# Designed miniproteins, single chains, continued (4): the designs that were tried, part 17

Each design is a single chain, and the fold is of that chain. pLDDT is the mean over its residues in the fold that is shown.

## One batch from the design tools (miniprotein)

Design m12593
Fold by ESMFold2-Fast:
Structure m12593 (fold): chain A 120 residues (1-120)
Amino acid sequence: SEKEEFLKEIIQDLENYIEQLEKIIKTLKTLSNEENLELLEAFKKQFEERLNLDIEKAKELGLEETAKLLEETKKRLEELFKEALEAIKKGDIEKAIELLEKMKEELEKTRERLKKILEE
């Protein structure tokens, strides 16, 4: 079904974001603060733009539980992005890594919840 195909697409998108965060975490200690800020801001913009489209599509398809889950995920990650960007600006790379690991954990939780919705 179109709904099932869409849920599979979102799950794949989340897996891709988790992989991107892993790459950012690995490079964080080797790049300058300026490069780290540019990289994280670019990721944040791409993530937020894609997630907003996914939320709207979920609503159009009548996937209310999915839309709500994605909106809650968006809010949690927006808070973590703000804190991580502030940590990088201050040169607190250890704190930035901790916050990016928390973002990854939140995305993994959302992915597992979407997999359960798909199996229902």
Scores: mean pLDDT 88

Design m12594
Fold by ESMFold2-Fast:
Structure m12594 (fold): chain A 73 residues (1-73)
Amino acid sequence: SGIAVAMGLIAIGVGIVTKDATGAVELVLKIIKKNDLSKEDKLKVLEAALEAAKRLKDEEAIKLVEKEIEKIK
């Protein structure tokens, strides 16, 4: 699970550098779905993705991440 968390954070970093919040969020969701992540690890990656989406002001990416966070809480 630590490797999957690292992969999610790398995807977020790439999204920030390329200014593609939606692409970064889609990659994070794919990583979460394909890996057996704990609730805590899912939240950690999703919260980082939410901050990136907010920084890039991508409202669609923000909504996608908030929906997934609500599903887990």
Scores: mean pLDDT 79

Design m12595
Fold by ESMFold2-Fast:
Structure m12595 (fold): chain A 71 residues (1-71)
Amino acid sequence: SMAEARAYLERALAALEAGDYETALAHLRKAMELDPDNHELARRAALHALSLGEDEVAAEIGRIAKEINPF
């Protein structure tokens, strides 16, 4: 559901701030699988990663988004 996707996004953002990128990417993948048409999930997470200076994490978020929804 959208609510479940948002909860996983919030956990992913918290993990990004904590520097736990493995947990962040796992939670974000779950969020995008729950709401694959919601392009805002990947966009918000990628922008947050960029704000932390984590360009490679932002790029990986884009790859996961394309894997789940290539359109």
Scores: mean pLDDT 85

Design m12596
Fold by ESMFold2-Fast:
Structure m12596 (fold): chain A 63 residues (1-63)
Amino acid sequence: MIDEMAAFAYPAVKELLEKSLKISKEEVDKIKAELRKKFPNATDEQIEQAIKRAALRALEELE
């Protein structure tokens, strides 16, 4: 599930990192809301881990 959530969040996270160098708390909250809609049974911890994984992957591909 976390890998699937990370894959779902990846395009949005990558676009934000490409354009702004940083992801603000407001943008993170927006991504969390979309993940909660797509994965309603996910815990807050799983959502946070998915976003971290998506961000790590995006940073590796941008380097």
Scores: mean pLDDT 77

Design m12597
Fold by ESMFold2-Fast:
Structure m12597 (fold): chain A 68 residues (1-68)
Amino acid sequence: ALSPEEQAALQALAAEGAALSAEHGVPEDRVLAVLMRELDRAVAEGLSPEEFRARFRAALAALVEETS
């Protein structure tokens, strides 16, 4: 189970992704898919929360660039 702090961090990242989706016309389901994919990878590879956040942000930036 996620700690309250980790849950709040995930909600903040989801909100950040939703804002970029609205700004750049990226579908929210694609942003959510990226979030879930990177979370699963972080768990599988034993990545730190900081590494997970960095990878999610990089993947989100790449998604925005592809749709621009």
Scores: mean pLDDT 74

Design m12598
Fold by ESMFold2-Fast:
Structure m12598 (fold): chain A 87 residues (1-87)
Amino acid sequence: SAEEQLKAVEEAIRLLREGMKKGDPSLEEEVLLGLMLIALGVGKLTGDGQFAVEQSIKLVEELIRVSKNPALIEAAKKALELLRKYA
């Protein structure tokens, strides 16, 4: 359901925030998280949970590619596994 998809995106964001606490986040990492918050907001406003999950997957994949924070990379991998279950 769209509600389950949106809840998965919220949990993914929570995991990423916990990973970010283990260092000073880069501006690029903060921008990617901000874009996930926008995708979640759009999904909530439109009821399009599929859009929110698909956009979040792309943003988390980019976060794994650009991040130098090992704790954030591990959190992002866990978030990606969660999001892919609802894609």
Scores: mean pLDDT 90

Design m12599
Fold by ESMFold2-Fast:
Structure m12599 (fold): chain A 82 residues (1-82)
Amino acid sequence: SMEIIKRMEELIKELEELLEEAKKEGLEKTAKVAEEAIEKAKEKLEESKKTGDDELAKENLLEVEIDYGIVLIVYAVEKLSK
């Protein structure tokens, strides 16, 4: 589904915006986890586009959403640890 692909693209954009914010705030742990999440998300996006398998795309989207959630948790924890 093009809708699943668009949602993955949106999450990548949100992760990239969060990475820039983490860099501005000096949150090194958050920046590292965000960079890793972006790399993995881009790989999953490319795979989903190449295969055209909607079920695989749904699984890939779920993994990207989980990674995004982890980055948000790391962000919250690191800000509290300053």
Scores: mean pLDDT 88

Design m12600
Fold by ESMFold2-Fast:
Structure m12600 (fold): chain A 67 residues (1-67)
Amino acid sequence: SEEFEKKVRECEREGIRKLLETGSPEEAVKTYIECLVEAGIISEEQKKEILSLPAEERGAALKALLA
């Protein structure tokens, strides 16, 4: 839905802001995922599952989860 997409975009902006503050892609991705949990888009269990994956697989897993 449009509301869902808007929340995802807001969390993407949170992650980008964190990247600019820290220079750390790892911190940016973590901030993005935590934002998605707070927004009710993903669960704490889904967060743990994604963060257990190799960094290169996290994007594909997030894309599949948000589809």
Scores: mean pLDDT 80

Design m12601
Fold by ESMFold2-Fast:
Structure m12601 (fold): chain A 89 residues (1-89)
Amino acid sequence: KEVKLTISSNTSSATPIGVLLEEGPDGKPRVSGFVAGGDGEKLLEAGQIQVGDYIVEFNGKPVTSVEDLRNRIRGTTKNSTVTLVFEHK
């Protein structure tokens, strides 16, 4: 599922997209939870993403690890929109 999210300045530096991340079996980022009131929670309420989903792409490029994803988020301008691809497995 392709999803667009804003990198928020009001979310903690540890969770700038409002989604809590953990390392999945393939080393890829997996959704472990959501920040209350964040954009990630709104996507959950809309049925677009859920706990256990993998993040496989960031702005059209494959994501290899949680560290890779965090580094790409850190390099993104605050309040800009990014495109993420989630896999429900």
Scores: mean pLDDT 70

Design m12602
Fold by ESMFold2-Fast:
Structure m12602 (fold): chain A 82 residues (1-82)
Amino acid sequence: SLVEKIREEALKYIEEKTDENLFNAEVLAGVLYVLSGVYYTEAKRARERGDFETAEELEKQADYYNSVADEILKRIEEVKKK
């Protein structure tokens, strides 16, 4: 999936431990947060039209994108510690 490819790329950047590569990983986390926001917005629209099953699926996708972004940022912070 796209999210798994973004996760793998971000983790490769983090392993290289340069300031530039850590910044690249932070940008990828930002992309995942934006995509999560899009899924949450579409979920809200689904709920407004009474499509609760679609809303729940979209919310699960949004939560997954957020969790991957949070994981990336946590790993960056761990590398930045002495």
Scores: mean pLDDT 87

Design m12603
Fold by ESMFold2-Fast:
Structure m12603 (fold): chain A 69 residues (1-69)
Amino acid sequence: MEEELEKAISMLTEEQLKYLKDFIERDIKAIEDGLKLLNEKPDAVTQEYLARLKKRLEMIDKKLEEIKK
């Protein structure tokens, strides 16, 4: 799954990668802000979803760093 996602990300342009990064960062922030406002701890499903989003950000950042070279 992660390898397939990494390959998909590698086919995106720099502009598309930046757009996707901004979108994922906004999603993570919205979830974290929502949990904070409700004083709720994330359940296992939400924790796994956040972990997947953060992993996608790492892959995108790595690819953007490669393009910047």
Scores: mean pLDDT 76

Design m12604
Fold by ESMFold2-Fast:
Structure m12604 (fold): chain A 57 residues (1-57)
Amino acid sequence: DLARLAELLGLSRARVRRMIAAMRTLSPEGQEIAIALAVKDTGDPRVGELLREALGL
């Protein structure tokens, strides 16, 4: 859910959409690192779950 990700990250939906598009260009290892960093920065494991769903992981 893009709206929930935007809320949890404190970003606009447009910025979250661009972030997800950029993450899709990464290797699988790069995607896992980016997800782990987002979870660490927010302290919220739901961010990781929503990012995996958005990336089709």
Scores: mean pLDDT 84

Design m12605
Fold by ESMFold2-Fast:
Structure m12605 (fold): chain A 89 residues (1-89)
Amino acid sequence: SKKEKAEEYLKKGIEALRNGDYDTAIEYFKKALEYDPNNILAKALLAVAYWLQGKRDEALKLAREAYMNKDKAKTERDKIFIETVYLSL
């Protein structure tokens, strides 16, 4: 059930990110990672949220970490997204 909670927080974080609520998105992505620390997509999305908040050093660190682990992504779409995040920041 920890992975199910991680996925729920991930979805809530994505919704907050789409709405421009970056502080809420950061908190939800952090909660997703508390339940599933190996959720590489959540790390990439947290990097995006930090970048949009102007937390550039934190964003680059997380984006690089997600990129180094991109082969652990659940789908090819997620892997491409993770790669694009790091290479675009």
Scores: mean pLDDT 89

Design m12606
Fold by ESMFold2-Fast:
Structure m12606 (fold): chain A 62 residues (1-62)
Amino acid sequence: KLDELAEEAVALLEELGLHEEAEKLREEYENGKAGVKNGRLTEEELIAVLENALEAAKELKK
């Protein structure tokens, strides 16, 4: 689920000590949800952004 994916990525960034990146991702997710609501962004595009953020965070943890 979209909210779960966003929370997982943010939580991982927080765990890594990347607090500024975590806050930026939270802001990007809120803006992304607004964009989907307005038709400016597709839900699929927002999912891709969150998946890329989560993958990048996982690579930093390894």
Scores: mean pLDDT 78

Design m12607
Fold by ESMFold2-Fast:
Structure m12607 (fold): chain A 81 residues (1-81)
Amino acid sequence: MEKLVIDGITFDIVDDTHVTVTGDGELGGNAVNALKEFKKKYPQIKTIDLVGSDSVGLGGGGRTISDIRSLGFEVVKVTSG
């Protein structure tokens, strides 16, 4: 399995359509930029699981989830860490 770190955010590629994302601290707006860069490199990834992102930065705002879906992630999961 491939593991990639972009701007302090860890992307663990589970398979050709699924990625798990783990960040240190508040992911916020920097996470959206890292996700854009990741999706540009791995456009086939459709499912994203945000681990430990139930905080206000990623899990607390419907706008942030909508922005992630707008990047082409069909399924956005949030797993409490």
Scores: mean pLDDT 67

Design m12608
Fold by ESMFold2-Fast:
Structure m12608 (fold): chain A 82 residues (1-82)
Amino acid sequence: MKKFKTAEELAEAAVKEYGLPLAFQLIDKNGVPLGTSGFAHNLEEAIRLLSELFKKATKPGDYTVKVIKDGRVVGEYIFEVE
């Protein structure tokens, strides 16, 4: 699973792999959902929505980011907080 440290890098990877529009869900190391974004329709909106979502990642460690397209999970990434 690909690992990213920034919203910008993760957004760019997701848009390149799955195409827009996309939504995102943040899940902690214990499998607890911390939040779900609305749908991004451009790269700048994807970066903004992920940045807002990542503010909920208050503890260091690896978080799972689920990528949602057409109402289904199409991929997963790791977001690392130091």
Scores: mean pLDDT 87

Design m12609
Fold by ESMFold2-Fast:
Structure m12609 (fold): chain A 63 residues (1-63)
Amino acid sequence: VDSWLRAAEQAAEIAQKLGKEEAAKKTRGLVDEARRYAEEGNLKQAKELAFEALELAMKAVFE
């Protein structure tokens, strides 16, 4: 899970550099929320949010 969050953060940074600031900001928000759920022990929700963040960032980078 940590590797997914790190990948999403990296992709968000690239998206922001490409001028897709809204997608980057949303991705960072999802990463932050996923980390919070993980800290609370809600691993299912944390995993779903981490995957959603990664997908959003990757779409922004490759589209």
Scores: mean pLDDT 77

Design m12610
Fold by ESMFold2-Fast:
Structure m12610 (fold): chain A 112 residues (1-112)
Amino acid sequence: MVAVDVDELVRVAREFLAAMEKAESLEQRREALRAFLERLARLLAGLSDEELAAIVAEARAAGTPLARLIALGALARRRGAAAVVESMDEEELREVEADARAVVAGAEAGAA
């Protein structure tokens, strides 16, 4: 299994959630998501296309919130963060926020 820096992903997810909490408009929430996807794509930038494909396949098999965020980061790396955000509706944006909350909560529970 190729390792992803889960601690860094959790840190980036916390920053995304803080930005979402401060956002008062859909436009601000979309900008927060775009910044989050750019950071996820950068986190995966050191991986080869083969390593990325293996991680995404494992992520899809696992079906966890962490796995969905990794798959989303891979999509942002492939298509660009702005293009991914522009393709998403408000419900899909809420699903990403829910996945980020679950990942952060899981990390906090594991640290306790």
Scores: mean pLDDT 79

Design m12611
Fold by ESMFold2-Fast:
Structure m12611 (fold): chain A 90 residues (1-90)
Amino acid sequence: ASVEEIRRFTELALEHLRELAKEAGLSEEEIKLAEETLRLVGEGMVAAAEGDEEKARELGEKAEELYEKLSEEAKKVLEEAVRRALEELL
């Protein structure tokens, strides 16, 4: 995947996340954590695509730390947002 494709994926996933989070009634704090988690995943994928394996690992570890702080509801919203973005790109 190109950097451009990864950035498009991240933007689509964030759009779906915002819509789903509003419908699920997530708190502003949960939405911010989910958005930050998704942004870190996207940045890590960009770093990996650019060959920066160390940066990709660091960003991935930060994303995992934030993901573990998400409620079960916020995790489901994030997973569904990612799934929808992937379906749109396929």
Scores: mean pLDDT 86

Design m12612
Fold by ESMFold2-Fast:
Structure m12612 (fold): chain A 79 residues (1-79)
Amino acid sequence: SELEKKAEELIRKAEKLIEKARVSTPAQARLYLEAAKELLRRAEELVKQITDPKKRDELMARIKRLEEEIRRLEEELDE
């Protein structure tokens, strides 16, 4: 569906921003991680509307894994 395609696109963009954060200065990394969090929030809203429970659960698990990755990177930046 178009909802699934849009959600997957937002998730992919968030993944790329997280990868950029890993190789950036701390200041740039913080900006990339904030942008990634916004994309994941938007993706989560779309995923909640997906009627296929297996696809919904798969995409939601992927979002939560990326949110956890962002949290860990933010903790590293605060050291």
Scores: mean pLDDT 88

Design m12613
Fold by ESMFold2-Fast:
Structure m12613 (fold): chain A 71 residues (1-71)
Amino acid sequence: NKEEAKKLLEEAIKALEEGDISGATRLLMQAMLLAKDNPETVKLIEQALEAISRGDLEKAKELLEEALKSV
């Protein structure tokens, strides 16, 4: 569901802004499952998760903003 995936992406961005890395990661994994039929969105979420794993939160937020546009 596009609306549910979008909501999870918005919540993940907010979690990153609040420093809740574990919460953001869980929300993004759920968003990927809901967006599985949209390869572009899944790819951007995967790249955002990789950025989070490197501690690059600004890059992760940029990628998630792009993912929101592709949903």
Scores: mean pLDDT 85

Design m12614
Fold by ESMFold2-Fast:
Parts: sequence; C-alpha cells; structure tokens
Structure m12614 (fold): chain A 58 residues (1-58)
Amino acid sequence: TEELAKSVRAVLERELAERGVLTPEQIDAIAEAVKNAGDDPGERGLAIQKALEAFRAA
C-alpha cells in the first residue's frame, strides 16, 4: 500500500534530520530508490535501508 511507503519515507526524513545529515539530494535519492523498488511495501522498505547504507559507505 502507498500509505505504508509514505510512512517509511517520513520516518527516514526524521532520522536524517536528527542526525544533522539532512540534505535535499539525499532525500531525493531515498525517494527515487523507493520509487524504483516497485509496488511492494516490503521491497520499498528494503530500498530505503539500502540507500541509507550507501550514504554511510560513501
């Protein structure tokens, strides 16, 4: 459901803001990863987690 994906995105944005590493580019990258994950809420959640790990690795 789209509602679940939206909730997960909100949680991520809150996490980034709290860590002081909030940038528009990172938010857009996470949103794009969620969009590319397809329609499954579980896959979208995984995409978000993977994007965060990529940011930490960079």
Scores: mean pLDDT 67

Design m12615
Fold by ESMFold2-Fast:
Structure m12615 (fold): chain A 76 residues (1-76)
Amino acid sequence: KRKEAEELFEKGQRYFEEGDFEKAIKYYEEAAELARDDPEELARILRNKASVLHADGREEEAQRLALEASRLELEA
């Protein structure tokens, strides 16, 4: 599970670097589904997804995910 989530996370990062925010979000969402049982990894994925949302001008969604990631880190 962790290895598969990491591969999807890396795809999300590549699409973000290319400016394809829609694909970056898609792959981060797939990685988050695989990491649901791992709060530390899930928090990391959600924080990176929040960065994409911020770059895409979706600031309210980005802030909401950043707060969720912070909560998961406190529980890990």
Scores: mean pLDDT 82

Design m12616
Fold by ESMFold2-Fast:
Structure m12616 (fold): chain A 75 residues (1-75)
Amino acid sequence: MSLEEKEKKVVKEVNEFVKEKAKELGLSEEQEKQVIAAAEQVVRDLLRQGYSEEEALEIAKRAATTALTHLKEKA
């Protein structure tokens, strides 16, 4: 699997996770989009650094959860 294929796969999984979590937390669509964009960047950076798909997904999900919680506290 190419880097581009890995990126698309992990990004899709992270986006689904963020959408579900944002909905559970009652966040706005704009807040959801912000976290998705940040999580996608984390995935790209990790995969380019040689992390596995599983590692990149776990780290991105943890980062996204932290970001969603922070947005909830600021709102």
Scores: mean pLDDT 81

Design m12617
Fold by ESMFold2-Fast:
Structure m12617 (fold): chain A 62 residues (1-62)
Amino acid sequence: SEKILEEAKKLSSDPEISALAQAVIDAIEEGASAEEILKGLEDAAKDNPLAAKLLERLKKAA
């Protein structure tokens, strides 16, 4: 969604999570839905605290 894209763009300027934020931007540009992105981040968050942080920020923006 547009809100998730805007939040990901803001977070892409943060060097600690820029790579994950860019992956979210790329997924949206390829046509992924907000639900698909959040589901992918939930799976990634099991092993990656940066993915968990990004997921929390994107859920708050939605």
Scores: mean pLDDT 79

Design m12618
Fold by ESMFold2-Fast:
Structure m12618 (fold): chain A 57 residues (1-57)
Amino acid sequence: GAAAERERIREKLLRALEEYGPHSLTVARAALREAEKIGDEEAIRLAREIIEQLESQ
C-alpha cells in the first residue's frame, strides 16, 4: 500500500544519504528532492545539513 511504499522510499533515501550524501552534492540534493516529495521533515533536515557541510568544504 501507499504507506509501505512511503516507508520503502524513506529507507532508500536515508541509506543513500548515509552512504553517498557526505561525498556527493548531487546525491545529497537528489535525496533532498525525494524527501520533500514524501514530506519527511527529518530526512529533509538531514539532507540540508549534509548539503551545507559539503558546501562549506
Scores: mean pLDDT 73

Design m12619
Fold by ESMFold2-Fast:
Structure m12619 (fold): chain A 73 residues (1-73)
Amino acid sequence: SPLDELRRLLARGAREMTEAIAAGDPQKAREVLDRTRAEVDELIARHPELTPEQKAAIRAAVDQLRAWVDAQA
């Protein structure tokens, strides 16, 4: 399902961002965040069956990851 693909994509992004921050590389964490956001946008574009509420929740999850990376810097 698109929600399972999304969950895997966000989990991979969060893991790679966490590893980059732990390694002292916030620039790499930003690059992973940007890639994850682009992949999420493409997933939304491929799945017109997603409701506006689901799309908003997905975008909010990416914004939460951005806020987390910002807080670590």
Scores: mean pLDDT 83

Design m12620
Fold by ESMFold2-Fast:
Structure m12620 (fold): chain A 58 residues (1-58)
Amino acid sequence: ISKTDFLEDSAKQLLESSTASAKAKSLAQTAMELAKNGQADEAEKVLESALNELLKET
């Protein structure tokens, strides 16, 4: 799959997670929108921020 497809799917999984914080989900939603618009680099950066929020929650 393309990089944008991968980023969109990853962000969607975070949004559908019952354990993710509201902040992590908000970042994941932003990453998904960026990926849909073909902004792969920006989507990747925002998705990394969402994953870092999940890591901080542990």
Scores: mean pLDDT 77

Design m12621
Fold by ESMFold2-Fast:
Structure m12621 (fold): chain A 61 residues (1-61)
Amino acid sequence: LSPEEIQAIMAEALALAEEMRAAGASDEEIFRTVREFLVSRGIPEAEAELYAALIVHELRA
């Protein structure tokens, strides 16, 4: 994946996480869904896990 493709995927992941938070989803539900979304877009599982954790952490701030 190019840096531009990764940036676009991350923007979509953040938007998805924000929608889930607004709907009352837990941190665990958001983490699971975002991780699965990132893997479906071609991000390796280990990196997807780290990015999903970062997104959930940012959402708490």
Scores: mean pLDDT 82

Design m12622
Fold by ESMFold2-Fast:
Structure m12622 (fold): chain A 68 residues (1-68)
Amino acid sequence: SKVEEILKRLEELKEKYDKGEITPQEFLDGVAEAAREAIELSKTDPEGAKKVLQAVKEAIDHLVKDID
């Protein structure tokens, strides 16, 4: 499903970020893309969109923790 594809992409993105393979900016760009896709999904799959937006929120919270 589209929801599963986006969630898998976010998990892979987080793994790359945690390993230092991508910059915070690159991580944020991928998270922002997932958020945009969730808004489009909300028209046909509002529950799936909520799951993606929750994962986006968790990704942003992870970035916040990395700032002193």
Scores: mean pLDDT 85

Design m12623
Fold by ESMFold2-Fast:
Structure m12623 (fold): chain A 77 residues (1-77)
Amino acid sequence: MSAEEVIKEAEELIKEAEELRKKGADVSADRAIELAKKAIELAKKALETGDKKDLFEAEIHLGLARIHIAVGKLELR
């Protein structure tokens, strides 16, 4: 995954998390937003430095954000 792709997917996850938060999945939504924002920061850093380590960390945080979105969806049932 490219840094630009991480940023785009993370922005999409933030929108999904905000919708989940409005429906009452507050804790999972807040965690997903925090992790997605961290993914964006790390991806932007990777674009500036070219450091593959920052990109790998961004991908990890993006994956964790996806897990918290899934948990939030289960909370809403």
Scores: mean pLDDT 85

Design m12625
Fold by ESMFold2-Fast:
Structure m12625 (fold): chain A 85 residues (1-85)
Amino acid sequence: MFVEVEIRLRIPADSEAVGILIIYAASQGGSAEVVRHADGTEDITLRIPVPREKAEEVAERLKKWAEEMGATDIEARVSDEPVEP
């Protein structure tokens, strides 16, 4: 079964990384939400359907990838609810 991996992060607005993260989520059959802050940063929430047995591995990998892109305030969560890919 698939479960949802949710990752939340903060990154400078209009960073090329923002587009990369959104496209990645869409390519995985997921979604992205973006909230712009007055300080020139954006909060991005990615929700990605992942096989349950791979969910923690994917969450950790995405967290590291976001960190490498210069994101801050990175939080990852795995939902135990089944989702469709």
Scores: mean pLDDT 79

Design m12626
Fold by ESMFold2-Fast:
Structure m12626 (fold): chain A 56 residues (1-56)
Amino acid sequence: MEEELRKKIEELLKKHQGDLNPEVLAEVMRLLQELSGEFDDDILEEILAAVKKVLE
């Protein structure tokens, strides 16, 4: 579940990196914050790292 969600977030950002809308970014951040309590610290860090790498 966590891995599938991470991959979906990463794919979404990769697909929209050329036309990334601030709303999409805000939604991704909100989703991560909402699920931060459910995810292990390690998994959350990996998701954030993937997001940051795609955005850069």
Scores: mean pLDDT 62

Design m12627
Fold by ESMFold2-Fast:
Structure m12627 (fold): chain A 92 residues (1-92)
Amino acid sequence: MKQLNIGEKLILKEGESALTENGYKIEVLEGEVEVENHGHYIKLKALEKPAKVKVSSKIHEKIIELKPNEEKYVFPTKDGLGVSSEKPKGIQ
């Protein structure tokens, strides 16, 4: 399992996983994904193939599907994990 600190970017292949310093486990179930830790959110980008990624915290997990070259953003919410196709704006 690889470590992904705030400000770092990592490419994960199918079957690989990373643990962020803020406690998220990111596991690639299918394809290849570029993962970037921005602290308040995590950016996921599929490479040339469709990808499927499991993101888990201590209390929630979410499976995220990505089309080739698609980007999604994962962030904490009061009810668990949110996912958006748009970059979170500012400190909101």
Scores: mean pLDDT 80

Design m12628
Fold by ESMFold2-Fast:
Structure m12628 (fold): chain A 90 residues (1-90)
Amino acid sequence: AEELIKKAIELLKKAIEALKEGKVEEAIKLLEEARKLVREVLELLGKPVTEIIAEELRIDGVIILIELGRLEEAIKELERLIEELEKLLE
């Protein structure tokens, strides 16, 4: 479980770097990979389906922000998601 959480955090951090470099297509691909890992993590932690769906929709919302050119809001949301995932490693 911890290794999957660390991998998800790594992908989200890489997505933020890609966004800061204007590599929006690369960032979206990294977020799609992170979404799959976040789902696996939450399933392994026994989280309810409603919480799993909510986190997937949160990542989908970030992708929409990127497509709308709202990159600062997308980065802020990804930074919050990273902080929440890091708390799961404690």
Scores: mean pLDDT 83

Design m12629
Fold by ESMFold2-Fast:
Structure m12629 (fold): chain A 55 residues (1-55)
Amino acid sequence: SKKEILGRMVEDAWEGLGRMMRQSMLIAGEPEEEARRKEEELREEGRRLGEEIRK
């Protein structure tokens, strides 16, 4: 369905944002653990939004 496609696109976009944020934090000198945690937080938010779109 269109909702499944849109949900996947939103999930992929947030996953990409998470990877970008992790790299930015590492360049800024943030600890690896904090950068990884932020990436996971953004990825999880994308999953939640994708699930909401599928409703």
Scores: mean pLDDT 86

